# Designs tried in a protein design run: designed miniproteins, single chains. Part 37

Each design is a single chain, and the fold is of that chain. pLDDT is the mean over its residues in the fold that is shown.

## One batch from the design tools (miniprotein)

Design m1273
Fold by ESMFold2-Fast:
Structure m1273 (fold): chain A 86 residues (1-86)
Amino acid sequence: MVEEVRRVAEEGVRRAEELARRARAEGAERAAAVAEEVVRELRAVAENAERLVEEEGVTPEDVAEGVRRGLAMVEAIRAAELAAMA
């Protein structure tokens, strides 16, 4: 469980970092900043995985849902920024 939570969070970090890089390249600065915040939050989850599992009952599925929602929010902000530039 702990290792699985850490693995899901670390995969989320990689995805969010790539999205931040893409958003910056496209000029979507707000989306890039939010993606970087998602990276920080997921790194904290990975670092605190043992506490989150043992004290708060966090599951890998909970982390996967958090990653999905975080990335969806970044994509929505990115789409809005790119539309505003058009």
Scores: mean pLDDT 86

Design m1274
Fold by ESMFold2-Fast:
Structure m1274 (fold): chain A 77 residues (1-77)
Amino acid sequence: SREELIEEAAEQIKKIMLMSGVDEETVQKAVEQIREALERLDLEGAIAIVNSVPGLSKEAAETAKMIITRTVAQLRA
């Protein structure tokens, strides 16, 4: 379902951000905002949120953006 796709993406992004050393509060806020953007099919907004996360490694940011892009494509299909 739509909700399952968004939840799956949110959990993957949360794990990536935490593994990158971003603090728990920052991760929770960012993941909530990304979830809202995905519900609106707002690809640009979701990417902007990833770019705003302090302390996120370049590799983690690129992986999160890839997950977001893939998820939006699946939600539009």
Scores: mean pLDDT 88

Design m1275
Fold by ESMFold2-Fast:
Structure m1275 (fold): chain A 77 residues (1-77)
Amino acid sequence: DKEVEELLKKAKESEDESEVVEAATEIILTSKDKEKRIEAAKILIEKSKHEHVKQAARDYLKKHFPDDEKAQELLKK
């Protein structure tokens, strides 16, 4: 999970939107930690400029974490 921690740091700290989106997407695909996957989806929703990416992140949370309080909070609007 050290690799996922490095990806999460890149997603939060990178100045390049494409790196942020790629790092967050990689966490969603590779992490076994549900909290980190929810955090990555949050980053995609908040930092991506692309509507399609934001929608995909919301759909991912709705499908995989329908009962998670943090995920539901992100979907509230």
Scores: mean pLDDT 78

Design m1276
Fold by ESMFold2-Fast:
Structure m1276 (fold): chain A 100 residues (1-100)
Amino acid sequence: SLIDELEELVKELERLVREARAAVLAGEPVPQEVLDRILELTRRINELLAELENDPEFAKRLEKGNEQLERLAREDPELFVIAAEAFVREVREKIEEYKK
């Protein structure tokens, strides 16, 4: 199901976000490959969320969110990690709502 696919993508995203957080805490640059993979996963997750909600206005908000994350990854990787952590929490809450 779409919910099962969403759960698997969020698990993978959580692992990558933890890896990015570890780099930040170590005072090391977040590897570009990790930033790119997080961006790919957030975009895929937002595609599934848009399909589940079936709301064009919601889909547009998600697309703007993706653009902001892409900008943060280039300009402020530390703030990007904070934003990605918040995104994971929001997606987890939505998954729990969809299961009810």
Scores: mean pLDDT 87

Design m1277
Fold by ESMFold2-Fast:
Structure m1277 (fold): chain A 61 residues (1-61)
Amino acid sequence: LLQRGQQLSQQATQAAQQGDLDRARQLSEESARLSTEWLRSQGLTDARGSAEDIFEQAVAS
């Protein structure tokens, strides 16, 4: 799950660089969802709030 989330985050950055902001947003949300699932499986805090951070980082790149 964690590795898949990282791949989606990288794809979001590429989509943002190509000007496809809708795709970048969708990929960032999917990445955050998988990261939250992984953290939950480890008994850690819910990282759902990081979806916006991932999207902002992708657009800024």
Scores: mean pLDDT 68

Design m1278
Fold by ESMFold2-Fast:
Structure m1278 (fold): chain A 103 residues (1-103)
Amino acid sequence: GAEEDLERVRAAMPGLTPEQAVEMAKVAAIAKNAVDKGYLTPLQAEGFVRSHLEKTLGLPRELATAIARVASSPYADKLIDALIEAAGEKGPEARKLVEYYKS
C-alpha cells in the first residue's frame, strides 16, 4: 500500500540530488491538489506523476511508481515533507513551490 511505498521512497532519498527532491516535491503537491479538488482521480494523478518523473528526471520506474502512489494517497503530505527535507539547502525553494501548487 501507500505506506509501504512511502517507506521505499524514504530509503531512496539519500541518493537524490537537491534539484531532484525539489521537482518531486512540486509534482507531488500538484497531484495532491488535483486529487483534493476532484480535478483528477487518484489513479489519474498516479499515472501523471509517474510519467512526469520518468520523463523529466529519468527515475527508475519502480521509484517513480512508488512516489506517484504516495502522492495520490492520504500519505501525500508526509511524502512532500520528507522531500522538502531531502532537498537540503534547496528546502526553502521546495517549500515555496509546494505552497504555491497546493493553493
Scores: mean pLDDT 86

Design m1279
Fold by ESMFold2-Fast:
Structure m1279 (fold): chain A 75 residues (1-75)
Amino acid sequence: MEEEIEKLKKDYEERRANLKKQVESITKNFEDEIAKATPEEKARIEKRLKTVLENSQALEEFDKKRYEKKIAELK
């Protein structure tokens, strides 16, 4: 049980770190594209960036709740 809890914590922390790194990279790429885009294209790219950020936050919240539930079940 203790080993399983520790593994879940490490796996969760790694998933969090990886997701944040990916989101930062994606956000930077979108910002660079927005800077080069035409007004018409900029509106589309900004909408896509907003969707990506919203989806990322939803995934983070879902993973956190799932992790907390699993930890509670093992205690």
Scores: mean pLDDT 82

Design m1280
Fold by ESMFold2-Fast:
Structure m1280 (fold): chain A 95 residues (1-95)
Amino acid sequence: SPLEQAIAALRTLGLLESLRLLIEQKAPKEELLKEVEALKESIEEMKKLNVPKSIFKSFAKRLKEILELAKKKKVPEEVIKKIEEVLEEVEKYIK
């Protein structure tokens, strides 16, 4: 339903902004990994609900910005790799 799609997209946006804030605040690796996992699960839910690909394209752009921020803030390599994996899955889905 359009409402379920909107809720899933809004939840994913919230997780993207939470991840950005955690990176800015230099949160522990464990918290960052949990946030990335929650983000991945939310993106999978968006796929199941057939959320429009335009929303995925917008989120891919935000993920690229977050990835650059993570590299700049010297976030642990394990976290960077997990963010890259999520971005790659989104990019493959929209192709």
Scores: mean pLDDT 90

Design m1281
Fold by ESMFold2-Fast:
Structure m1281 (fold): chain A 67 residues (1-67)
Amino acid sequence: DEVEKLIAIFENSTDPQERAKAAKELGEIGSEEAIEALKKALTRTDALAALHRVLATEALKIIEEKK
């Protein structure tokens, strides 16, 4: 479904703009699956960890602001 596609783009896309859009859309959806994927990004330690952590933090803030 759409959430699974967005998670795949966020985790695997080589295009920084696609990753940023996917993270933002996950934040706007705010489903439990989206929140879990974003939180998982905060625990990454690989070469993309810093970039994923920034995007995940921004997306989680969107979820927080909606509540």
Scores: mean pLDDT 76

Design m1282
Fold by ESMFold2-Fast:
Structure m1282 (fold): chain A 75 residues (1-75)
Amino acid sequence: YMDEAIRYTQLGVKYAQDGDLEKAAEYFELSAEYARKAGNDALAEASQAAADKLKEGASGEEAIQTFHETQERLS
């Protein structure tokens, strides 16, 4: 679960940087799901926040920033 959450986070960031915001949101949601299963609430909330920002029409840069700020605040 934790290895999958980390891999999905990395894919979410990669696709957000590449401008594929639909795939970025999908992978951040998968990261959130697997992070919750792993018991990592900080990673789960950070990944979910990034996915939610992308769904609201935010840029990949904003989603990545939201991910890092949320994880730092909760860690």
Scores: mean pLDDT 83

Design m1283
Fold by ESMFold2-Fast:
Structure m1283 (fold): chain A 74 residues (1-74)
Amino acid sequence: SLEEHLEELRKEAEEIKEESLKKGLSKDETLQKIAEKIQEAVDEAWRRTTDPAARAELAEGAQEIFDEIKEELE
């Protein structure tokens, strides 16, 4: 489901944050990697669905995930 996909995306973003910081990447470099992963996930999902409600929910959820991680790093 869409909710399951967003939860998986959140988990993947958190894993990227942890691994990037563990490798000594800066906050900006870490955020860039997370932004790229989120953009890839949104692009792939939007290629597979024509439902405007599902697209809106995915975009909103993806933005919330990014904002949460950005705040955690600041």
Scores: mean pLDDT 81

Design m1284
Fold by ESMFold2-Fast:
Structure m1284 (fold): chain A 74 residues (1-74)
Amino acid sequence: SQEDIEKAKRFIEEAKRILEEYEKNPDDLNVRVMAAVAYVELKKFIEDAEKKGLPEDIINELKEVQSRIEKALK
């Protein structure tokens, strides 16, 4: 519960950093791969978070970051 919330917050922070790096260096293949991997990992993490009953605010923040990465990769 609390550990899962802390993991979610760390993941959100890390995903935001990856997105920021991608926005700065969109032509960097390594950063593109990291963004794509983060997108897939966020999708799986959101599914797990919903099953564990994490707070809606945390789940919504995870989905918001995932949506931003998806839009950036288009």
Scores: mean pLDDT 83

Design m1285
Fold by ESMFold2-Fast:
Structure m1285 (fold): chain A 88 residues (1-88)
Amino acid sequence: SERELILLLVAAQLAVIGAKISYELAEDLLSEEEKKEVEELIKKAEEYLREALRLEEEGGSQEEVRKLAEKALEYASKASEIAQKALD
């Protein structure tokens, strides 16, 4: 449904914000390799989210918007997992 898609887009946006905050808090605790990995995951999450939001605004395919939002959420979640493990 459109409501479920909107909720997914909100979840993806919050996940990207959360990943960036977690990375900022964990940055000094991460190795250089882990920093590079987290930064790349956040970058990919932001790119997928921007494309999802652009396509939704333009009235594009709901299936494509969902797929892009799910990818944004996936990459943001992976970034958060690495950063949060350093904080534990």
Scores: mean pLDDT 88

Design m1286
Fold by ESMFold2-Fast:
Structure m1286 (fold): chain A 78 residues (1-78)
Amino acid sequence: AKVTFTLPNGEVVTVEGENVVEALEKAIEEAKKKYDLPEIDEGLMLLVLGLARVVPEMTSEEVSKLLNKIMENLKKEL
């Protein structure tokens, strides 16, 4: 599974995993390394991770869309 999203600074994060959950876990760690994420936005990404764990039909495209929405909202708050 491939997860991709754009950080508020314009940097693109793209990660691959065996499944959506693994790709998302790696995506969150990469985002934290590249950008100083506020706790609330990291928390929202972790909620998406939790949702992906309980909804097996969730696609990497849906997860990527949700992460991009979180990043867009973060950019608006800046």
Scores: mean pLDDT 78

Design m1287
Fold by ESMFold2-Fast:
Structure m1287 (fold): chain A 70 residues (1-70)
Amino acid sequence: SEMEKKIEELKKEIEKIVNDESLTAKEKADKINELVINFVEKYKPSDEEMEKIYEIQDEAGKKIEEKMNK
């Protein structure tokens, strides 16, 4: 579906931010939060689609946390 493609694009954009070594953990979190807010406001995902987006955010947050605790 069109929404599945948009969520996959969002996931790739979030992964780029997570892997950007020039950004601090706070800058990564702020950029990811902004992307998700803008996506939700623009596309109005369903509850099921929001669940997929939250899973992507949670995974990104865990990866950022792991880098902070080193």
Scores: mean pLDDT 82

Design m1288
Fold by ESMFold2-Fast:
Structure m1288 (fold): chain A 66 residues (1-66)
Amino acid sequence: PPPSRETVEVSVSGAESPEEALQGLRELLAQIEAAGARVTGVSDVEVRRNPDGTYSARALVTVERP
């Protein structure tokens, strides 16, 4: 079949630091590739401090399957 392209939002919340939130995003990207998709684009990576003092991070990820 032709390759399928899809954009998904990946997010992590409740992190204790911005670095922990970003590491969580990297781990989610690795899981997507381990599941058989190819990450072809990552955009709009943001880290945010929440009112409760935790951090969240998000990204838009474009994936392709064969």
Scores: mean pLDDT 80

Design m1289
Fold by ESMFold2-Fast:
Structure m1289 (fold): chain A 67 residues (1-67)
Amino acid sequence: EEEETLLKATLDVIGHLLLQKAREKDPEKVAEAQRLIDEFYKDFEKDPYKGLLKGQEKAEEFIRSLE
């Protein structure tokens, strides 16, 4: 349970960073960032560890697309 709480906190930080980067680099991408965050939480509910890894991978891809 404590481990899951830490994994969720990490996912929350990733979500905040995505929204912040989208707002700074391309405000039109904010809606896309929010959809990705919603998907991260949905994946996390199925399998916290695998969901976090998948979320990190998608987050890195999204941030790369903003460059």
Scores: mean pLDDT 79

Design m1290
Fold by ESMFold2-Fast:
Structure m1290 (fold): chain A 63 residues (1-63)
Amino acid sequence: SDKIKKEAEEAAVREIERVGGKELGERARKQIEKGGLSSAEIEDPEVNSAAVGGAIRAVADAL
């Protein structure tokens, strides 16, 4: 679980950097570091959309 969380966090940051560039990636890292990968802690709508969408899509596709 902890390993999966860290992998999802890294994947989310990479996805955010791909769609929004390094500045959005830095915003994502700061938001995620505040409370982890929880959408409740990711207050930035763009960051939340990219991070949750990227990570959750991978999980949803596996279901």
Scores: mean pLDDT 63

Design m1291
Fold by ESMFold2-Fast:
Structure m1291 (fold): chain A 92 residues (1-92)
Amino acid sequence: DVEKKKKEIVEENRKLPREKAIEEYVERLIEEAEKLGDFKLAELLRELREAEKKGDDERVAELAEKIEKEYREQVEKVEERLKEKLEKELAE
């Protein structure tokens, strides 16, 4: 249930450091990328998230550069779709 997840994310964002809010946003981007069939982008986003958690700054930079260079348009489409879904849920 997306409304339940949204309420939990909003409640946690009020209490949690910005870094954790960003992690949850990235998790939602991964989910939307998979729903659009962009499995390769979803995999790269997961690898980026894991590298950030490990503090592997070199790997984070490498993955971020690859995503920006090769998947920028796909990321923009995934973010746009996530925004549309969040707006639709807010209207309902």
Scores: mean pLDDT 68

Design m1292
Fold by ESMFold2-Fast:
Structure m1292 (fold): chain A 89 residues (1-89)
Amino acid sequence: MEKIKELVEAILNNDVEKVRELTKELLDSGMSAEDIVIGVLRELGLEVPDPSLPLAELLIHLAQSLVERKLASPETATEFVNAILENLK
């Protein structure tokens, strides 16, 4: 839970390197990609869609919300999505 807050702070600061590192650390700790995305949405005070949605839909919603609300750059949103997807192989 505390690592999600650190990840959100990195996203809001557009710290791309830290976003990648924290995302990998959370996934390596056994947290699901879905739980990471939902956790980030909740910490940002953003609308959480149906939590049972496929990961791809959750990632699209998060990335769009970050950019549309000017909470993060498109580059930061893209790198976060890529960090999640790289660990799903």
Scores: mean pLDDT 80

Design m1293
Fold by ESMFold2-Fast:
Structure m1293 (fold): chain A 77 residues (1-77)
Amino acid sequence: SLREELEELLERNIELLEELLKKVSGEKAQQLQDDLRRLKRARENLDSLSEVQLKVGLHDVREFLEELEEEKKEIEE
């Protein structure tokens, strides 16, 4: 289902953000912590989302995952 797909993508983004937060500091760490809080809140509110909101969320979360994976490559040795 769309809800299960969004839940899985949110979990992947959360895990990646937690990994990146171990390797960064300063303004970047603050930004990633804010992103992490937003994603965790989205996960908690997942059951209340409409089908339209789920489709929009899937699109946004997929784009964000691609951005985080690129940042991981830049941060990693």
Scores: mean pLDDT 83

Design m1294
Fold by ESMFold2-Fast:
Structure m1294 (fold): chain A 114 residues (1-114)
Amino acid sequence: NSSYLDALVVNPQLAYKEYLEAKKTAELTGDLTNLKYAFARLIGSVLTESDSETIIPFGVITGLGLEAFGNLSEDKKETAVKYLTKVNEAKTIEELDQIREELEKEFNVTFEEP
């Protein structure tokens, strides 16, 4: 069973663009669901060091668990759990932005406005 494994991730900058669009919607609606999904994709993009064609299963976006990170080393899987837990526990957009800044600093990635 691999139908959901056909989902694509893009480089971290494209994942960040999707995060920003979801953030705009969350600011209008107060619903963090789509923003948390966009953040899960952003985490996956950073952890796989994707610069082009890394495939991360759609389960990352839907929260279906660590099988979505199956190609990561054990230490990167532990890091994925750490960040996904923080994202799941976040209650505000400001908390999600703080987690994103921590991710950016830990992996030495700079996100730019699209």
Scores: mean pLDDT 66

Design m1295
Fold by ESMFold2-Fast:
Order: structure tokens, then sequence, then C-alpha cells
Structure m1295 (fold): chain A 61 residues (1-61)
């Protein structure tokens, strides 16, 4: 079982790897969103919260 904070840190690591491969922020967000949505243990609200935090983090770096 993982907390939302742990899920966000995993999403950030995945996003860093995808950005390092040359994907755009929009492509990264789409791939991370699909990855989070494939996890049935996460509600739509939790996925939205993680994606909002990730988007803010990408925009601030």
Amino acid sequence: MKSLAERLEEAKRLAEELLAQGLSPAEVMMKVANWLLSDESLSNAQVGEILQALADWIASR
C-alpha cells in the first residue's frame, strides 16, 4: 500500500525519466495520467490530485 505522497514521488521519477528521453511536458503528463488511471486502487479524485501536483512541479522546474 502506498500513500498519495509516495505515488506523487513515483510519478515525479517517471516524469524525470520521460523528460530525459525528450518527451514534451504534455506527453509526459498524458503517459503519467494513463499509468495512474491503470491502477484501480486510486480514485479519480486521487489521480487528479497527483496530476495537479505533478503539473505544478513540472511548471516550476
Scores: mean pLDDT 80

Design m1296
Fold by ESMFold2-Fast:
Structure m1296 (fold): chain A 83 residues (1-83)
Amino acid sequence: MEIRELLEKALEYLREGKLEKAEEYLEKATELYHKEKPDPEEVLELTEEALRRAAELTKEHAEDAAELLANLPASVAKARAQL
């Protein structure tokens, strides 16, 4: 499964309010990014969309989702810096 697919699944779970599943897929996307080091621009765009959507959902759901999504941009930026 590609990073894009993992991030899209995380977004779908966030839309459904399934925060645990969203966390699982966000972690998988971060791990795959570190392993495969794909185009960081594409991953950053998807991560930004995920953050925007999660910000809307966390107003209704849980603080935990905001923390999980905040970690993704930091991880992606850190991996990009290692390129």
Scores: mean pLDDT 61

Design m1297
Fold by ESMFold2-Fast:
Structure m1297 (fold): chain A 81 residues (1-81)
Amino acid sequence: SEELRKLIEELKKKLPSLPEDLKKLAEEAIKDLEVADELGLVTPEIIKLARETLENPSKENLIRLQTEIGIELLKAGVAKL
């Protein structure tokens, strides 16, 4: 969706300003999110978590986002990239 593509771009813009440990988690989450978008696996919950992570890029929010994406990738039979 256009909303998701905008959220990905805004997350990428915030990436350089994050602490080093959060930067690595955010890069991985962004990559997983782009894969989910390409495969048509994006749910309303993933969009909600991406928005919450953009508002507050905490370790907890990044892990929640990555976990939800991982669940959808596993349900679709896609191996973790």
Scores: mean pLDDT 82

Design m1298
Fold by ESMFold2-Fast:
Structure m1298 (fold): chain A 81 residues (1-81)
Amino acid sequence: LEELVKELKKELKKAAEAAFEQNDEEVYKLVEEAYKLVEEDPKNPENLRKAQELLEEAIKKGSGEAKKEAEKAKKILEEIL
């Protein structure tokens, strides 16, 4: 579980960096908020569900590398849930 949380945070950071490089401020904010929820309480299922909703919105609104990294983060989050 601890290793999956570490990988999730790593992919969330990659998604945020990709969104920043793409000048996609909306996707950046969604991913950054998801990261904060995971960082503050990685074992709280309500926080993880909220992070999943934020990632789903980031994937819908995103494109390119930001979308790909957000999809990877969502897959890891689904393994934790």
Scores: mean pLDDT 83

Design m1299
Fold by ESMFold2-Fast:
Structure m1299 (fold): chain A 81 residues (1-81)
Amino acid sequence: SRVVVTLTQTGADGRVYTLVVTAEVEGRRVTLSSTLFVDGVEVASFSVTSEVDPGTHTVTVELTGPDGTVLSATVTFTVPP
């Protein structure tokens, strides 16, 4: 299964910041991906894959934009037994 969370904020510099966080669940393997866009242009991304225990998990991702604006996105996903 896949869960996607998108947050959009206008920074102090007047630019539009978009943070996209994706949690992709394949059995007990979870890939957490995060991408930051500024005015629609990708400026940062990372991806981490890990084996995760069954159950419901909540993860918060924070990224700081070039103007010092902090974007925080929380994603909740469930790993099957």
Scores: mean pLDDT 81

Design m1300
Fold by ESMFold2-Fast:
Structure m1300 (fold): chain A 65 residues (1-65)
Amino acid sequence: SVEEAIKEAKEIADKLTRENVRRFLETGEAPLTRDELIEKVKEYLKEKGFSEEEINAAIEYLRST
């Protein structure tokens, strides 16, 4: 469902953001950009079996908040 896709997108985006900060502080590697994080969220949702419509709705939600 779109609601489930949005929930999963929020959870993985939060996880990736925390990992992004941790990696930068611990290793000095450049953090992932917002667009790179969004692309990883798309890949995750696709691997979870969400439809393209559900993925697009979840990404639009993330971009608008």
Scores: mean pLDDT 79

Design m1301
Fold by ESMFold2-Fast:
Structure m1301 (fold): chain A 68 residues (1-68)
Amino acid sequence: SALKKEVIEKVLEDVKKYVEHMESHGIVLSDAQKEGLARILAESLAKEKNLSEEEKEEIIKEVIEKLK
């Protein structure tokens, strides 16, 4: 759905901005740390948008795949 794509894109952008912010201070995040942040952001946004558990897990999966 369009909403699912918007949530995925927003989570990816927010993770990217956070990574760039941390790297500007000399901090390099591991893949596991990026995935953890993506999961937290996706869960928060899914709850805000009243998405189903199934849609939430699909968003988390796609975001993690795109971060690799």
Scores: mean pLDDT 83

Design m1302
Fold by ESMFold2-Fast:
Structure m1302 (fold): chain A 97 residues (1-97)
Amino acid sequence: MEVLGIEVKVKLTYKNGETKEFEFETDDIEAYQEWIEEVGEEAKDAEEIEVKVTIKTSTGDFELEYKLKNGELTYFDYKVEGNEEIKEELERIAKRR
């Protein structure tokens, strides 16, 4: 399985009612990790954090959406498409460990 693209959208709402939106697209997991660390600094003072991530792979797409309010998880959902090939590949990896 190869990662073809990562799309992420983050919305921060602060106690004063200010909102900030961040969107990032990359095909590099390391670039995604660096970007998430930068957004994490902006998010530390946010009252509400909304995150949506779409990971596109050669075998299917993975979508994750979650919301935090005052550091508590208020919403969580995920969806996997093309998961049959992904499951077979993951089972092969698991059987090697």
Scores: mean pLDDT 71

Design m1303
Fold by ESMFold2-Fast:
Structure m1303 (fold): chain A 93 residues (1-93)
Amino acid sequence: ARAAAERAARNGARAGKAGAEAGARSGSGEGEAAGAIAAVGGGVSAAIGGGYGEAGAEAGERAGEEAARAGEKAGSKVSAKGGRAGAEAARAL
């Protein structure tokens, strides 16, 4: 569990950073906000997932990867995906 949680946290942080950079490059307020939300959401999801076992760690890792890919394609999609993943991880409490 701990190794998976650490991997999820690193993936979430990396995805958040990529989302923030993609948002900044888009030059739009929405892209910028989406990047910021992805960074926070990815980190929180990973932390919560790691704390609540392997299922949570898996969810955090997946959310991080999805956020990174969405950020590259369309910044606005990152915020919706990240927000839902974070809410789902919290409900698994």
Scores: mean pLDDT 53

Design m1304
Fold by ESMFold2-Fast:
Structure m1304 (fold): chain A 63 residues (1-63)
Amino acid sequence: MEVIERIVELRDRIEQELPPGQARTLRLSGLVPALNAALAGRDEDALKTLEQTEELVDKQVAS
């Protein structure tokens, strides 16, 4: 699974769909930890964090 590619795609969605303040918060609390886990070879942790961040993005967009 190409976790880093999915992180980049989610980053682009966050920047396009959310206000700058919320986008910054989700990047720092979700995307950066997911990227760090992926770079450390912890793909399961990276995927879990990525999926949790995707759910948070969907909830914010739906509100």
Scores: mean pLDDT 80

Design m1305
Fold by ESMFold2-Fast:
Structure m1305 (fold): chain A 81 residues (1-81)
Amino acid sequence: KELEEELEKWRREAEELGRRVEAESRAAVLARLAAAGIAKEERAAALAHTAGRLRGIGVLLQGLLEYAKKHKLSREKLGEL
């Protein structure tokens, strides 16, 4: 079942990409907050908010991959969602 193998590969690639996006985004946010001279307490709140959004993206990607597997969607069809 070729599609199942492709979905497993996409899932691993999406997980790795998601982790890289999370790391890059967190680092970028922290650097900008530090450059703006924002107090540590305010940085902590902003970081927590950003972390919540990044977790949301991870959940969305996982859900989309599971939906694609269930409905046998191609990568092009997944992009339409």
Scores: mean pLDDT 62

Design m1306
Fold by ESMFold2-Fast:
Structure m1306 (fold): chain A 69 residues (1-69)
Amino acid sequence: SAIEEAQRYLEKALAAAKDELSERTLAGVREAIASGDPVLLANAAAELIEASTNPEAREYARKALELVL
C-alpha cells in the first residue's frame, strides 16, 4: 500500500538524518511511522524535510510525503 511504502521511505529518511535530529524529533518521527496514520506520516515527512540538510534524507522524506498527500 502507499502507506506501507511511505513508512519505508520515512524509515530510510530517519536513518540518513538521525545524527542531525534532536531526540524529540527522532521519537516523534518514529511514533508517526508506527502509527501508519497518513496525516502523522505527512507531518513527519514535512518536519524531516525542514530539519535535515542531508539530500538523501530530504529525498526519501519527499517521496513519503507524495505517497500520503
Scores: mean pLDDT 87

Design m1307
Fold by ESMFold2-Fast:
Structure m1307 (fold): chain A 55 residues (1-55)
Amino acid sequence: SAERQARRARLLRETREIVDELRREHPDASNREILDEAAARTRERLAELEAEAAA
């Protein structure tokens, strides 16, 4: 659906921002460490967006 696609697009944009932020905060971290942390933060953000959509 259009709503699902819009939510996914927003999540992808925010995930890019999370990756950029993590890279700035932890410039010595490996790609795997950055991606694992970004995935964890993205899951938390997805839960927030789902709560917003339910309201």
Scores: mean pLDDT 78

Design m1308
Fold by ESMFold2-Fast:
Structure m1308 (fold): chain A 88 residues (1-88)
Amino acid sequence: QKYTCDEIKNAIQKIVNQLGDDYNKPVAYPGSEEKVPKLFLELAKEFNCKLPEDPYLTNYTVLKCLADKSEDCNFETIHNWVKEELNK
């Protein structure tokens, strides 16, 4: 099944709300467009989703964390949560 990037983004937003305020806190991330889109692209590939033209991602903090500290923000765990949320 094909999911939109907005659907994936909304699923991530729901998951981050469950993780708490630290992951949903807005963060300035200069140059994040290089690292954040790569991680988002992997999610988009699995769900057959096209990246948005304007990469305003609701859960920027989570994606920044995955780009900078993958060991702290387990990509596999978040990926599985997104997949589970989308399949509800």
Scores: mean pLDDT 50

